# Designs tried in a protein design run: designed miniproteins, single chains, continued (3). Part 40

Each design is a single chain, and the fold is of that chain. pLDDT is the mean over its residues in the fold that is shown.

## One batch from the design tools (miniprotein)

Design m9367
Fold by ESMFold2-Fast:
Structure m9367 (fold): chain A 87 residues (1-87)
Amino acid sequence: SVEELRAVFEKAKEEIEKLIEEGNLEAATSLALILIDYFKKHTTDEELKKELSEIGDQLVKNKDNKEKFLELLKRLFEVIEKIIEEL
């Protein structure tokens, strides 16, 4: 259900943000990639799937750049919000 997808997103978002505050960008990246894979399976929009994949690749590339990582994470959360709103 849309409510279950929302709950998964909010829980993962909170956990990712906590990992970043702890300086664990490796675990934050891993969880973000799991979240990306999950939402790619819950949308039929090919453009949103492509954007999720591109964000995932950039998160992996920018694990050593906290500022860029946070910018990419914000973009990830915006794409997931759009997926949930279109369901």
Scores: mean pLDDT 87

Design m9368
Fold by ESMFold2-Fast:
Formats: structure tokens, sequence, C-alpha cells
Structure m9368 (fold): chain A 75 residues (1-75)
């Protein structure tokens, strides 16, 4: 079974992926930017609270940034 940290990380990835899919479908660059900022802030909060590791936080930040850039490039 995955750790609590892995489950928390997966839940954030799913949340961001859903937001980016909606933004891509709507062709809304503001929704991409707002979703990116919200998820980056949430990642920082989760790391600060010890709910995910700093390494998981760094990986999630990179994933969110790459996802946002990809969606913006496709709009």
Amino acid sequence: MPSKEEITAAALELSAAVDFAIARRQKDPELVRESRERHLARIDELVAKGEITPEQGAALRAWVDAGAERVLAEL
C-alpha cells in the first residue's frame, strides 16, 4: 500500500490534472495560471506541515509547472 505521503501527492496530482484538462478544453489561460498558483501554494503548505517530503514537494512543483507550460503552449 502507498504511504500517506504518496496518497497525498497523488491526490494533488489528480486535482491539478483535472484543472488543467478543464482549462485546456475551455482554452482559458487564466484558469491555467490560477490553478498553477493554487497548487504550488498547496504543495508548499503540505511540505511545511510535513504531510509530504521536501523531495516529493520539489517533484510535484516541477510536474505542476511542466503541466501548466504544456497546456498554455496548446491553447
Scores: mean pLDDT 84

Design m9369
Fold by ESMFold2-Fast:
Structure m9369 (fold): chain A 96 residues (1-96)
Amino acid sequence: SPKNKELLEELEKLALEVTKLELEGMAAAKAGDLEKLKEVTKKIKKLAEEAEKITKEFLADPSATEEQKLRAQVLLLSINATAFVMERMVEKMEKK
């Protein structure tokens, strides 16, 4: 389905953008830049919310294959895992 292909490509783009932001966040953490880490984490959380909405729409499509649904879920899990790690890093740096 063209719609399913577009939704998966959008999820892949979100995952790549989150990975790019994660690298920026890791660099900020290493430098002790809490303000930049917070900004990056906020952006990652927004992208995670967008990915969740796309994934829900994708999973509700009866024309989506089991393989496509699994791929979408794996991408969402990756994005959410990054968001979780970044939030924990912010908490640790704020306690310093």
Scores: mean pLDDT 87

Design m9370
Fold by ESMFold2-Fast:
Structure m9370 (fold): chain A 119 residues (1-119)
Amino acid sequence: MAEEVLKKVKEIVEEYLKKGDIESALRLMLAVLKMILAELKKIGHDEKIIKEVEKLIEELEKVLDSPEEERKKAIEKGLKTIEEVLPLLTDEQLKELKEDLETFVEQLEEAKKMREKAK
């Protein structure tokens, strides 16, 4: 269900933001939007929606080096777009996206642990 995926994304993003890890929150947002874009392209969805998601991905990539306030606003815009586009995916695509999201979060957390041990 789209609502279950959205809730999980929101919970992970909010945890990163509470910890001051805005970069991880933004990278998670980018990964989710790219996964959604790939699925929308597979089903041949409306070109206008595909173009809007592509444009948002470009905007989020540009703010990776931006001040914290701009990155937080980009994350909020990303969450809004995810909420609007997740219901456009099939249940099978949503299940695959949930599995890909879990794998990405695990890889991101392991990368963070490796970085901490290297210091």
Scores: mean pLDDT 79

Design m9371
Fold by ESMFold2-Fast:
Structure m9371 (fold): chain A 81 residues (1-81)
Amino acid sequence: GPLDPNAVPSVEELLASIDNLMKIEDPETLALATQILKKELSLITDPADRQRLADHIDAKLKTAPPHVQPYLQELRDLLLS
């Protein structure tokens, strides 16, 4: 649960999950994966880790397929709020 520190995914796992979003062509799968990732990213409370994840998304937005870009933008906005 959200109070268990072992339930929080590592920054490295989250970076890999962000990269995997760019490979998803099915809109339903992409929406589901984004919702799961939003939940996981909301568990990251360290400002430096949140910034690192946001910077990675910014880098990926430059090469991401157009259909993925809105989902990456949602994740970035979550991390910077």
Scores: mean pLDDT 81

Design m9372
Fold by ESMFold2-Fast:
Order: C-alpha cells, then structure tokens, then sequence
Structure m9372 (fold): chain A 82 residues (1-82)
C-alpha cells in the first residue's frame, strides 16, 4: 500500500481525535453549567444533559463520516494519478 497515504490517514485521524476531545470538553463544560442552572430540578437537568450528549454524539458521528469520505476520496484521487 502507499505509505504516504497511510501517514496522511494517521495525521487526519489524530486531528479528528483531537477535535473529538475538544468537543467532549466543551460539552462537559456546558453540562456543568446546565447542572448549576437546574440544581434544584434534577429531571430538567437530566433532560438538558441528555440533549447535549446527543448533540455531541451526532456531531462526532458526522465528523467521523465526513473524515472517512474525505480519506476515501483522497485514496481514489491518488490511485487515478498513477
């Protein structure tokens, strides 16, 4: 296999993992704010926290899908340039 493509895939995957970690950290910060805002309403806090976690999971899934589609595109492009 093309060693250059594998290296690029690794760099892109590392960048994706860094972005995912940042999104998780931002979501955790928002969760703390929500829990503080609704400290006397556990049910409402739980609902808002679940919503934030779902939004984060959806965003992460979208990023992973888009990254994979981009890498697949690059692989096809590099094969056609040979």
Amino acid sequence: MDEELERLERIVQENLEREVARLREETEKKIRQVREKYKDDEEKAKKEVEKLKEEMAERIARLRRETQEMLDGVRRHMELRR
Scores: mean pLDDT 80

Design m9373
Fold by ESMFold2-Fast:
Structure m9373 (fold): chain A 64 residues (1-64)
Amino acid sequence: SMKKVTEEEALAALDAVLSLDYPSAEAKIAFIDHLRREAEKGGLKMSERFEARVEAAKAALRAA
């Protein structure tokens, strides 16, 4: 697909990752970082909303 990644698609993908059971918090954080890079490569401009959601999710995983 040559379609640009939308913020809604990126947020939905992030929520999907957060709902999955991962073997460690570190593995889940690494995949979130990968997802963010792939969304950016797909043409998504990093919004304050998306960046805040990513950082909050990673902070919560590190605190657990």
Scores: mean pLDDT 75

Design m9374
Fold by ESMFold2-Fast:
Structure m9374 (fold): chain A 94 residues (1-94)
Amino acid sequence: VKHLTEEENKKILKEAISELESKDTLTYQDALKILKKYLLKIDPSYFREKVPSETLKELSNIYYRLLLESYVSPTDILSSKYKNQLINALKKLL
């Protein structure tokens, strides 16, 4: 009854993390584009069944900030601190 397996969803997440980590000069617009791309591919049931609500809330807060910053400062480069917070939030989904 699963649209995607747990391992398939984890593979998509690992690909997103790898793409974000590979870019030393990641802009808010580029980060948002990557994040939107991966979110559309993940089965929503994975978030419901496998991810703690607190982890989803943390990711949601980071995503909302990314969305706002990409609107105000699309070409600004993410600080190393913010990039690490985003990557760590995604790793918690694994």
Scores: mean pLDDT 79

Design m9375
Fold by ESMFold2-Fast:
Structure m9375 (fold): chain A 88 residues (1-88)
Amino acid sequence: SFIEEVLENLLNIIKELSGLKEEEVEKIRASLKTLEDLKNLLKEALEKAGRKVSDEELDEWFDTYLKQVAESMGLSVEEVKKKLEELL
């Protein structure tokens, strides 16, 4: 599904930024329960890549990204968030 592709894209960004192996990413994915967990993982990956991003900037980026996904799917942002968390 498109929402599975969105999650895979986010995990791929995390993998590329952090240098984690596929087995490590799968283990981390199994530990994720909420979108906050996913967002925190993205923040850690950005910091490991030497990118200085504030919590506020990360929140704005993540919200903007989810709004774009919601528009593409014809869903609300809340429905996209629910579907993403159901995949975790």
Scores: mean pLDDT 80

Design m9376
Fold by ESMFold2-Fast:
Structure m9376 (fold): chain A 65 residues (1-65)
Amino acid sequence: SLEEAFKQMGEKIAKATGDYETAKKFAEAAIKGGDGEKYLEKFDQGTRDGALTSIEKAKKAAEKQ
């Protein structure tokens, strides 16, 4: 499901950044159709790129459900 895919995205972002609270807020914003990218602004470029890759992967997983 879409919800499960975004949950998995949040876990991947938390693992990559070490910031679970920010990952959770980002995932919740994305699930609600909001702009989650604002939560990534406090991370460096490499971390943001990793997070965006995780989002893309989660979206792909949601599409196959």
Scores: mean pLDDT 64

Design m9377
Fold by ESMFold2-Fast:
Structure m9377 (fold): chain A 73 residues (1-73)
Amino acid sequence: SIFDIMKQLVGEVGDLAAAALAAGDEATLQQLEDWVAEKEPLLFRAYENNDEAEVQRLYDEFLEKAAELRAQL
């Protein structure tokens, strides 16, 4: 469900933010915050429109971005 995808996304964003904070990596944290700020309006629009495919696509984009950010921690 869209709710399950959104819940997973929020949890993974939180985990990555916690890892960046623990590492003292302000650059990685800022890049994560910038990605969230850019994509949050798109995610909420997809959620409001019950567009599960778009929510899944944005989640998949996050996983790719998260892998890049974790590689620099």
Scores: mean pLDDT 87

Design m9378
Fold by ESMFold2-Fast:
Structure m9378 (fold): chain A 95 residues (1-95)
Amino acid sequence: GSVLEGGRLAAAGTDGGVALGRVTRAEVSADRIVVEAEVTGTSGSGSVSVGGGVAVLSADGQLISGTISAGELDAASRRLRVTVDMASARVTKVA
């Protein structure tokens, strides 16, 4: 949902690569979360892969984490899209 927009995103590939971004769009449904982000930095390969981890820190202090069920990273356009199954999603309030 809109509460994740403007948040900070970190997505990690299973190879140890990390992509960092700012959430430009998020859709939360009963079965999945789809997050789109502008990539602000990468480390290692910068890959996003199924089975990797993702975390989004929203502007209102919610940390949403989960396992990537689908991911696409276009480093040239600085765009990232990740899908997380709700079954793997965890929400924690950060102070």
Scores: mean pLDDT 76

Design m9379
Fold by ESMFold2-Fast:
Structure m9379 (fold): chain A 63 residues (1-63)
Amino acid sequence: NSSLARAEARIQALIRQGLVSEETGRKVMEKLRELSAAGVADGAQAREATDMLRALEKEVAAA
């Protein structure tokens, strides 16, 4: 599936453009990988990853 790869590429692009910190982007990518491996965790992990990704996307969209 290419959806996870696209999300990671998008985050990497945001880091390269300086729109988000390398630390923040790395954390979001790690959460996405964990969700993919676990099939979307049924707990805090899924919410945390969603919140981090949305915060990242909201910041970029507002720019």
Scores: mean pLDDT 66

Design m9380
Fold by ESMFold2-Fast:
Structure m9380 (fold): chain A 76 residues (1-76)
Amino acid sequence: GDAAHAALAEAARIAAETRAELEALGLSDVGKQTVAEIERVALEAIGAGRYEEGVARAREIGKQAVADGRRLAEER
């Protein structure tokens, strides 16, 4: 339904933004792995009818990955 479609679209947008930020930091492989993790977690939650949880988990994974990525980029 529309709720599932909206949740998937939002999770995909979060994944794309997270990937772009990690790629800008020179962390393309981390970006690819993070997108796969966001997609897996979002699909599991949304498939179970937990649309808001799927989106919230995608946001949390993205925020942590970007924070960790910025720290890793500074160390290199």
Scores: mean pLDDT 85

Design m9381
Fold by ESMFold2-Fast:
Structure m9381 (fold): chain A 87 residues (1-87)
Amino acid sequence: MLSEETKEKVKEILDKYGADPNKMITVTDPRDPSKQLVVPLEYYLYQLYIQMEKGKYVELSDVAVELLLFEQERGKSFFDFILEQLS
C-alpha cells in the first residue's frame, strides 16, 4: 500500500511539471534493472518510491525525476530541447 506521503509527493511533482500521469514511458524496471518496461509515468514514479522506501535502491535524486518529467512534458530528449534553444 502506498503511504499518503508518497502519494502527495508524486502528485506535487506531476502537478509542478503539468505532466500527464497516464503518458506511457519506456524505463528500466526498478525491481529488475536488466528489464525494460512500458508503463504509465505515475505508475513508474510509484514503483520508484516504493522501492526506495524499502531501502533497495540508492536515494532518488529529485533532479533525475525532474529531468524525466521535463523530457516527457516536451516529448523529446533533453539534448534535442537544448539544441532547439540554441538554434
Scores: mean pLDDT 59

Design m9382
Fold by ESMFold2-Fast:
Structure m9382 (fold): chain A 72 residues (1-72)
Amino acid sequence: APKPLTPIQQLILDYFNKNPDKDATKDEIKELLKKEFPELSDDEIEAIFGALDLDGDGVVSREEALEVLFGP
């Protein structure tokens, strides 16, 4: 069983589970996070996105998300 995820990490995982062939843009992640956690500031969303965007291209692939959420 995977380690318990934060609610934000769980939301991101749920997105990729529903869209396994689709990369998430910064705008899509921002929309996703604001939809579920409207209390999040833009700065907090940028910090979360920065942690997921391993290559700095402004897009989070399924591989990158899984590396951040479940990788060593």
Scores: mean pLDDT 74

Design m9383
Fold by ESMFold2-Fast:
Structure m9383 (fold): chain A 63 residues (1-63)
Amino acid sequence: MDYSDRQPIQDIQNAASLAAAQATYNTLQTRYNQIQDKLNDSSRQVMQDTLQQAQAIIAQMQA
């Protein structure tokens, strides 16, 4: 439930520019790295999948 309170993919998708999307992703990645060791394995895997999806969206913006 904690991870569903955040909608980082929506923030990335709604970014006005590539730079804004990258900044949002970097913030998300930093936050996740800080808390990942405190998450259970299931939540960690969901968050990793979310980060991977965000990275794919940014890659599409770069194309």
Scores: mean pLDDT 69

Design m9384
Fold by ESMFold2-Fast:
Structure m9384 (fold): chain A 71 residues (1-71)
Amino acid sequence: MEKFIERLKEKGVSDEAIERIKKALEQFKPKSLEEIATAVIKAMIDDPSVTDEEVLKAQEALDELIREEKK
């Protein structure tokens, strides 16, 4: 989880969007990176303060982490 958040910051996702993502992860209690991806994308889509660019950056970060996990 922390590694994912740091990657989002590196890609320029706003602190506000990151806090929304953290809250979604706390609520859903995902156990796998794939569950995290589902929870994060849903939370970002439901949040009007999150831009399409931020959603794309989060998707890229999730894809990278999922590939790394499956190794």
Scores: mean pLDDT 71

Design m9385
Fold by ESMFold2-Fast:
Structure m9385 (fold): chain A 65 residues (1-65)
Amino acid sequence: KEEAEKAIEEARKAAEEARRRGDGGGASVMLSGVREGQEFLEKGDYEKAKEAAEKGVKGGRALMA
């Protein structure tokens, strides 16, 4: 549970950093991961919540590269 919440929080921070740099596309992908992660967190799928948040960060970074 705490690992999933931490991953979602890290994804939010990554999205804020991308937005500060003017990368709305990367930020959008990261926020999509946050949204999916929160949905899984609400359903009690903590491992899927963590994976969704991490996938969002990875996808956002790939888009920015």
Scores: mean pLDDT 77

Design m9386
Fold by ESMFold2-Fast:
Structure m9386 (fold): chain A 89 residues (1-89)
Amino acid sequence: DREALLERIRREAAELAANTPDPRSRETYERIAAAPSVVEAVAIMLAANKEKLEEAGKLEEHKEKIEEILRETAEYFGVSVEEIRRAMK
């Protein structure tokens, strides 16, 4: 049930946005809450995580972990890794 899953993601993201004290995290959660698809919501989340790792200078160190998270997230939401990668571009 893709519509129910998207509705749940949007609701949870809206709750996180309302409860986070960090403005940057709030902006990210608000974008997820407004995402038109599950793939786009996941892509927004993963792109934000990569940006934080890049700013910390740890992107290369955590490259394998990022791929693991991408695979696990794709499996959890019932989308393909390739769909997420395309949406992140």
Scores: mean pLDDT 77

Design m9387
Fold by ESMFold2-Fast:
Structure m9387 (fold): chain A 74 residues (1-74)
Amino acid sequence: SRREIEAAAEALGIPLSWVERLTDGDLSKAAAALAVLAALRGLSPEEIRARLEGVRGTVSEEFREAVLAAYEAL
């Protein structure tokens, strides 16, 4: 969901506007966009997991695993 994407972006220290720019407005690509932007910010997979676990009340396990899978595919 959009709220989940916003919470994940905030937890990773990524402005939502950067996610929107990288996805060309298609937020179905948000998990992949967050993975790329987190990598560019120097976040490790372990740090991504820890940050997204910190917001597990808003960000689902499925979305967290999608971001991590996209990061592994980089």
Scores: mean pLDDT 81

Design m9388
Fold by ESMFold2-Fast:
Structure m9388 (fold): chain A 80 residues (1-80)
Amino acid sequence: AMLDEKSDLLAEALRAVGEGDFDRTLEILEKVANPEFVEAFREALRTATAPDEYFEVDGTKVHRRAVVVAEKAAELYGKR
């Protein structure tokens, strides 16, 4: 189903972000997210800064910059 395929792609995008693979994240978001969110994510990548470090969440390594970029993209997209 299209909904399941979109959910799988979003899960892959979250994994790519966590690994610091922002090129892969953008590729997936361009396919499943609305253009305004993709634009916000690109601006977050350009403007967000964070230490180049990883931390572990429930056995999964997550890049610190992934959290900062995601939060900044949500802020830029969801300004209310």
Scores: mean pLDDT 71

Design m9389
Fold by ESMFold2-Fast:
Structure m9389 (fold): chain A 62 residues (1-62)
Amino acid sequence: SQQAQMQEVAERLRALRERTEEERARLAELGKQSEELGREARARAQQLEADFRAEAERLEAS
């Protein structure tokens, strides 16, 4: 029947939507993790640059 065919299509579309939403949530989480790692790497680089400047100043003062 046409009604049964429409029900099957509706169920298939629902499953695809749910899977799409799950994959989008995973991409969002990976994006957040990537941003956090980037922030940590930048903070470490800034600290190393500060340490280098401090050491260079000590060498010039010697």
Scores: mean pLDDT 86

Design m9390
Fold by ESMFold2-Fast:
Formats: sequence, C-alpha cells, structure tokens
Structure m9390 (fold): chain A 105 residues (1-105)
Amino acid sequence: SIQEKINKYLEEIEKLVEEMEKLVDTLDPSDPAVQRIRELLKEIKELIEKMKTGDKKTQLSYARKISELVREIELLARQMGNEELLSIADEIRKKVKEIIKLLKE
C-alpha cells in the first residue's frame, strides 16, 4: 500500500535523524547553530511520529513541515561548513520529497 511505502521512508528518515543527532553530539554545544539543529531534529521526530497515523491531507501537511525544517538544517550546515551534516540533511530532504510525491498521487 501507499501507507506501507510512506512508513518505510519514515523509518529511513528516522535512522538518518539518529545519525545526524550523533554527529551533532560531537559539535560545540555552545554554538547557536548546533542548538538550533537540535531543536529542529526534535520537531522532525515529533512530526514523523504523527505521520505514522492520520489522513492523507494531514500527512501531506506534516511532510511539508518536515521539508521546511530540513531546509533550515541544510542552511545551518552550509553556514557551519559541515559537509557531513549537509549530506545527511540532503538525504532526508530526498526521502521527504518521495513521501510528498506518494501523498500527491
């Protein structure tokens, strides 16, 4: 089903978010960019959990919000010059784009 495909992408995004959290834990916790990325990752995790249930319209809204939050992480990663953070964020963005495509069918 479409929901099974979405849930598989959400599982993959959760793993990438955990990878990003581990990377962020190696960075300076006093850096405002690091603090902001931690807040954004927490919000993304909450939205992923909400997306596992609910209707197609609600899921599309949450997927779009995750895309916005990931875009902010990409911007912060570029400002920090952290290519590894940027790479993980790009992978999350690509998977969110695939979820949005499935929800627009």
Scores: mean pLDDT 89

Design m9391
Fold by ESMFold2-Fast:
Structure m9391 (fold): chain A 94 residues (1-94)
Amino acid sequence: MPSVKEQVKELIEELFEELRELAEGDPEAERLIEEAYKQVQKLLESDLSVEQQVQHILHILAEVVSRVSKRDPELAERMRELVEEFAKRVYEVL
């Protein structure tokens, strides 16, 4: 079985693939998602606990959804649903 950290990393990769598909054709949303992905990768390489990494990742994702909601509320709601499902799945493996 993969470690908790490896399971969390797989869930993050799945989430970002789904977020990229949702944002396809929206250059601003694509840019915000890629900036978030880079910040998330840095967090996963940090010496923080997995629980702390997840908490910071969820904060980054909430900020992206908030920024998208100012321009495209419908896209932001779909992104929020993906983030909520990710949060449920990730807390089940912690």
Scores: mean pLDDT 86

Design m9392
Fold by ESMFold2-Fast:
Structure m9392 (fold): chain A 111 residues (1-111)
Amino acid sequence: AGAEDKKKFDKDGDGTLDKEELKAFLKAFFEKYKDKILSLFPTFENTDENIDKLVDLLMLYDEDEDGKLSIEEFLEFFRDLGEGLSEEKKPEWEEFIELLEKILEGKASLS
């Protein structure tokens, strides 16, 4: 059922991610898929500063303002980010969104 990967980052198991869990998830994801991220964003650096900036931007999608981001809100951020990409890169970005959703739903692993 793949629920183990979701529980690594979602300590409460409620389908939401706090700021600490988001940072840990993004660091692990960008480390594993760095070559694909660099193909989409050649100037991206997987640093704590850049991850913190991304987490702060993601927290703007917290509609409930409870300090936790739902999986839906998390995926909406990345869908919106992809709108700025060229048409040739959009299919690759859609594959990343699907991969992110599968990992967060416990259907795929960061290992």
Scores: mean pLDDT 69

Design m9393
Fold by ESMFold2-Fast:
Structure m9393 (fold): chain A 75 residues (1-75)
Amino acid sequence: SEVEKLYKKIMDVLKGKLTPEEEALLKRIYDVAKSPVGFLAILGSEELAKLLGFDVEVYRRLRKLIYESDFKYKL
């Protein structure tokens, strides 16, 4: 699926840079999102992440890693 391709691309870019908690959160976002638009919406909105019950501190660290990475979709 397109959301799986996006998830795998982010995982590849962040390979070796994620803590277990950050990796688990990224997988959980993928599982909840079910679409590329939903995935990017969650990664782009701390408020949405809070509504979904995600750990805000882990979320902020993950988002910063993605933002500072070679990932083409800036959040």
Scores: mean pLDDT 80

Design m9394
Fold by ESMFold2-Fast:
Structure m9394 (fold): chain A 129 residues (1-129)
Amino acid sequence: STREILEQIKANPDQMFTILKQAPEPFSSVYELFQKIIQTEEGILFLIFRYLVEEGRLELAEEYLKQLSGDIRKMAEALLLAAQGRIEEAKKLILSIKNKNLAILGIIELLRLGYLSVDEAVELIKEIL
């Protein structure tokens, strides 16, 4: 179930992509989308952004955010908002993402970073699907 996969990610945040790869839909499609994104120059900039947010380097993360576009930028902005304590704004921004798999990835990233509970993540994914 969705809940079981999200509980596994919360318990093992460093194994997130391994869990997604082996999970049923929609998580397997989220994994495939992530693999496609990281093959692009914009995707590499997103990975640097992601690392800077994890390290609390928020001012430098914002400079990398400016180089992103479209739904990837919206997801990245939501992660930055959450890191700043602006969780409700982050949730609203993720729900505005048009690509459903990218929106789900954003929810999973917020869960992995400790900004969402499993219950909140389950409800947001239900709203997207």
Scores: mean pLDDT 89

Design m9395
Fold by ESMFold2-Fast:
Structure m9395 (fold): chain A 63 residues (1-63)
Amino acid sequence: SDELLAEAERYFAEGRLDDALALLSRVVGLHLAPEDATGLAIAAGLLRQMGYDALAERLAALA
């Protein structure tokens, strides 16, 4: 949903990384943690497949 994705982008812009990852965890259906490079890379691939390239690039940059 565009609303949840806009909220995740706002959390990233505010530096609220844990809140952004918690919200994206609900979208991709797996738990995301900043230290889990493998999980972040998988989630980035899923977001890209769904057409959310900007958020996918943010997660890939954390991995």
Scores: mean pLDDT 79

Design m9396
Fold by ESMFold2-Fast:
Structure m9396 (fold): chain A 57 residues (1-57)
Amino acid sequence: MSPVQQMLQDLVRGSLEAGRESGLSREQEIDTLATFLSLTQFLSYSEARELVESLAA
């Protein structure tokens, strides 16, 4: 689980940085990343959203 967790943390942080540069709101960026992770990483939407929110804090 640790390698996957590290990869997801790096991905989320990079995506949040890119979204901030693009002028997306925090809510839009979190929702977009949570949806992407739920579809790509087979996480539930709620689990993906909690992960993104914790890393965006």
Scores: mean pLDDT 71

Design m9397
Fold by ESMFold2-Fast:
Structure m9397 (fold): chain A 89 residues (1-89)
Amino acid sequence: MMSFFEVQQRFHEALELLSSGDPALVPEARRLMEEVLEWLRKNLPDQQDLIEELERLVERIFAAGRASPEEVRRLSALLLEIEKAYRKK
């Protein structure tokens, strides 16, 4: 089973791919991000509000096909809040 550390790695890999501006990398970034979101929903159902906010931001970024540095920082901040909730258990 994937650990939270592995989830964080996939999340950051997806953000790096989206930050590259290469449209050929967008499908791989989407696949990685979908794996992250599925894991979070399965393992942290009590954090639904944070997960839904993350999902909304991710969907907007994929609609644009690229993540700005500001969007990357905002997504990373949300994942950090989710991590803090996970570590308190």
Scores: mean pLDDT 80

Design m9398
Fold by ESMFold2-Fast:
Structure m9398 (fold): chain A 81 residues (1-81)
Amino acid sequence: TAAALEATLREILAELGKTAVATSVAANPSAPHVVVLALLAEPLTPEQREAFRARAAARGLLAGAEDLPDGRTLVGLVGRA
């Protein structure tokens, strides 16, 4: 569920010592996937970025992270709806 995916994202971020400034859920009823995004005030280190991907992969989830021009980082998880 979207709520379970959001809880998983928050759990992984807490394990990495990161806190989301904002979260959003994008559920497309025409697609078998749900995406949860979190905005972080600070960038992830290379080690934290790899740990994030590894922790998501261990849960069967696809993960991504993008550094924004203002120094914030957007992270996301993709799961089955």
Scores: mean pLDDT 77

Design m9399
Fold by ESMFold2-Fast:
Structure m9399 (fold): chain A 55 residues (1-55)
Amino acid sequence: HMITLEEAAKQKELKKSDISGKEGGGVKHPEDPNSDKYYTPEEFEKKYGIDLEKL
């Protein structure tokens, strides 16, 4: 199968923003697996590898 622009963007966004929030925890758009504006502190930390709680 060939991929479309939307699929390529979806894969990239999912990898970049929300890759581990699928357990049902945190604030995430229920319709979009490639959410980028619905970060939770834990998702932000996983993306950058930063511990915001230490602040």
Scores: mean pLDDT 51

Design m9400
Fold by ESMFold2-Fast:
Structure m9400 (fold): chain A 70 residues (1-70)
Amino acid sequence: MKEKAEELRKKADEYEKQADDLITEGNRLIKETGTPEAEKEGKTLISKGNYYRAKAARLRKEADEIEKKL
């Protein structure tokens, strides 16, 4: 079961990195490009990034629960 917790943490780290990249790029498009198309795209990227952060948080919580039972 420890291996499963480690897999979940690795997956969470991957989602967190994807979320960080998406949110950073989305904010850059909104702040620096200044076009309506870029603002719409930036908001979409931020929304997707927030979704991945939520997934990462759930996976870490699941890993914590598994480790707590060991």
Scores: mean pLDDT 81

Design m9401
Fold by ESMFold2-Fast:
Structure m9401 (fold): chain A 83 residues (1-83)
Amino acid sequence: SPEIEARLKEIDERLQEIGDRFAANENVTDEERAKLFALLGQIQELVAKVLASTDEAEQLKLLEEAEKLVDEMEALVKEVEAK
């Protein structure tokens, strides 16, 4: 599906931007790093399930959940940057 491919690409691009922003910040605590990596792991598991699925309805549901976690990662990075 073009929609699924576009959304996966957007997630990948957003995760790259988040990673770059996080790596640029020298004031990251161990707790903040652990939380970011936990969210990243959950997103990667959901993306793997999307890629393994042959059901478009399931893929769209998993993408929606992954996108919510990406939003949480972006919020966390903004909080870290605001220090």
Scores: mean pLDDT 87

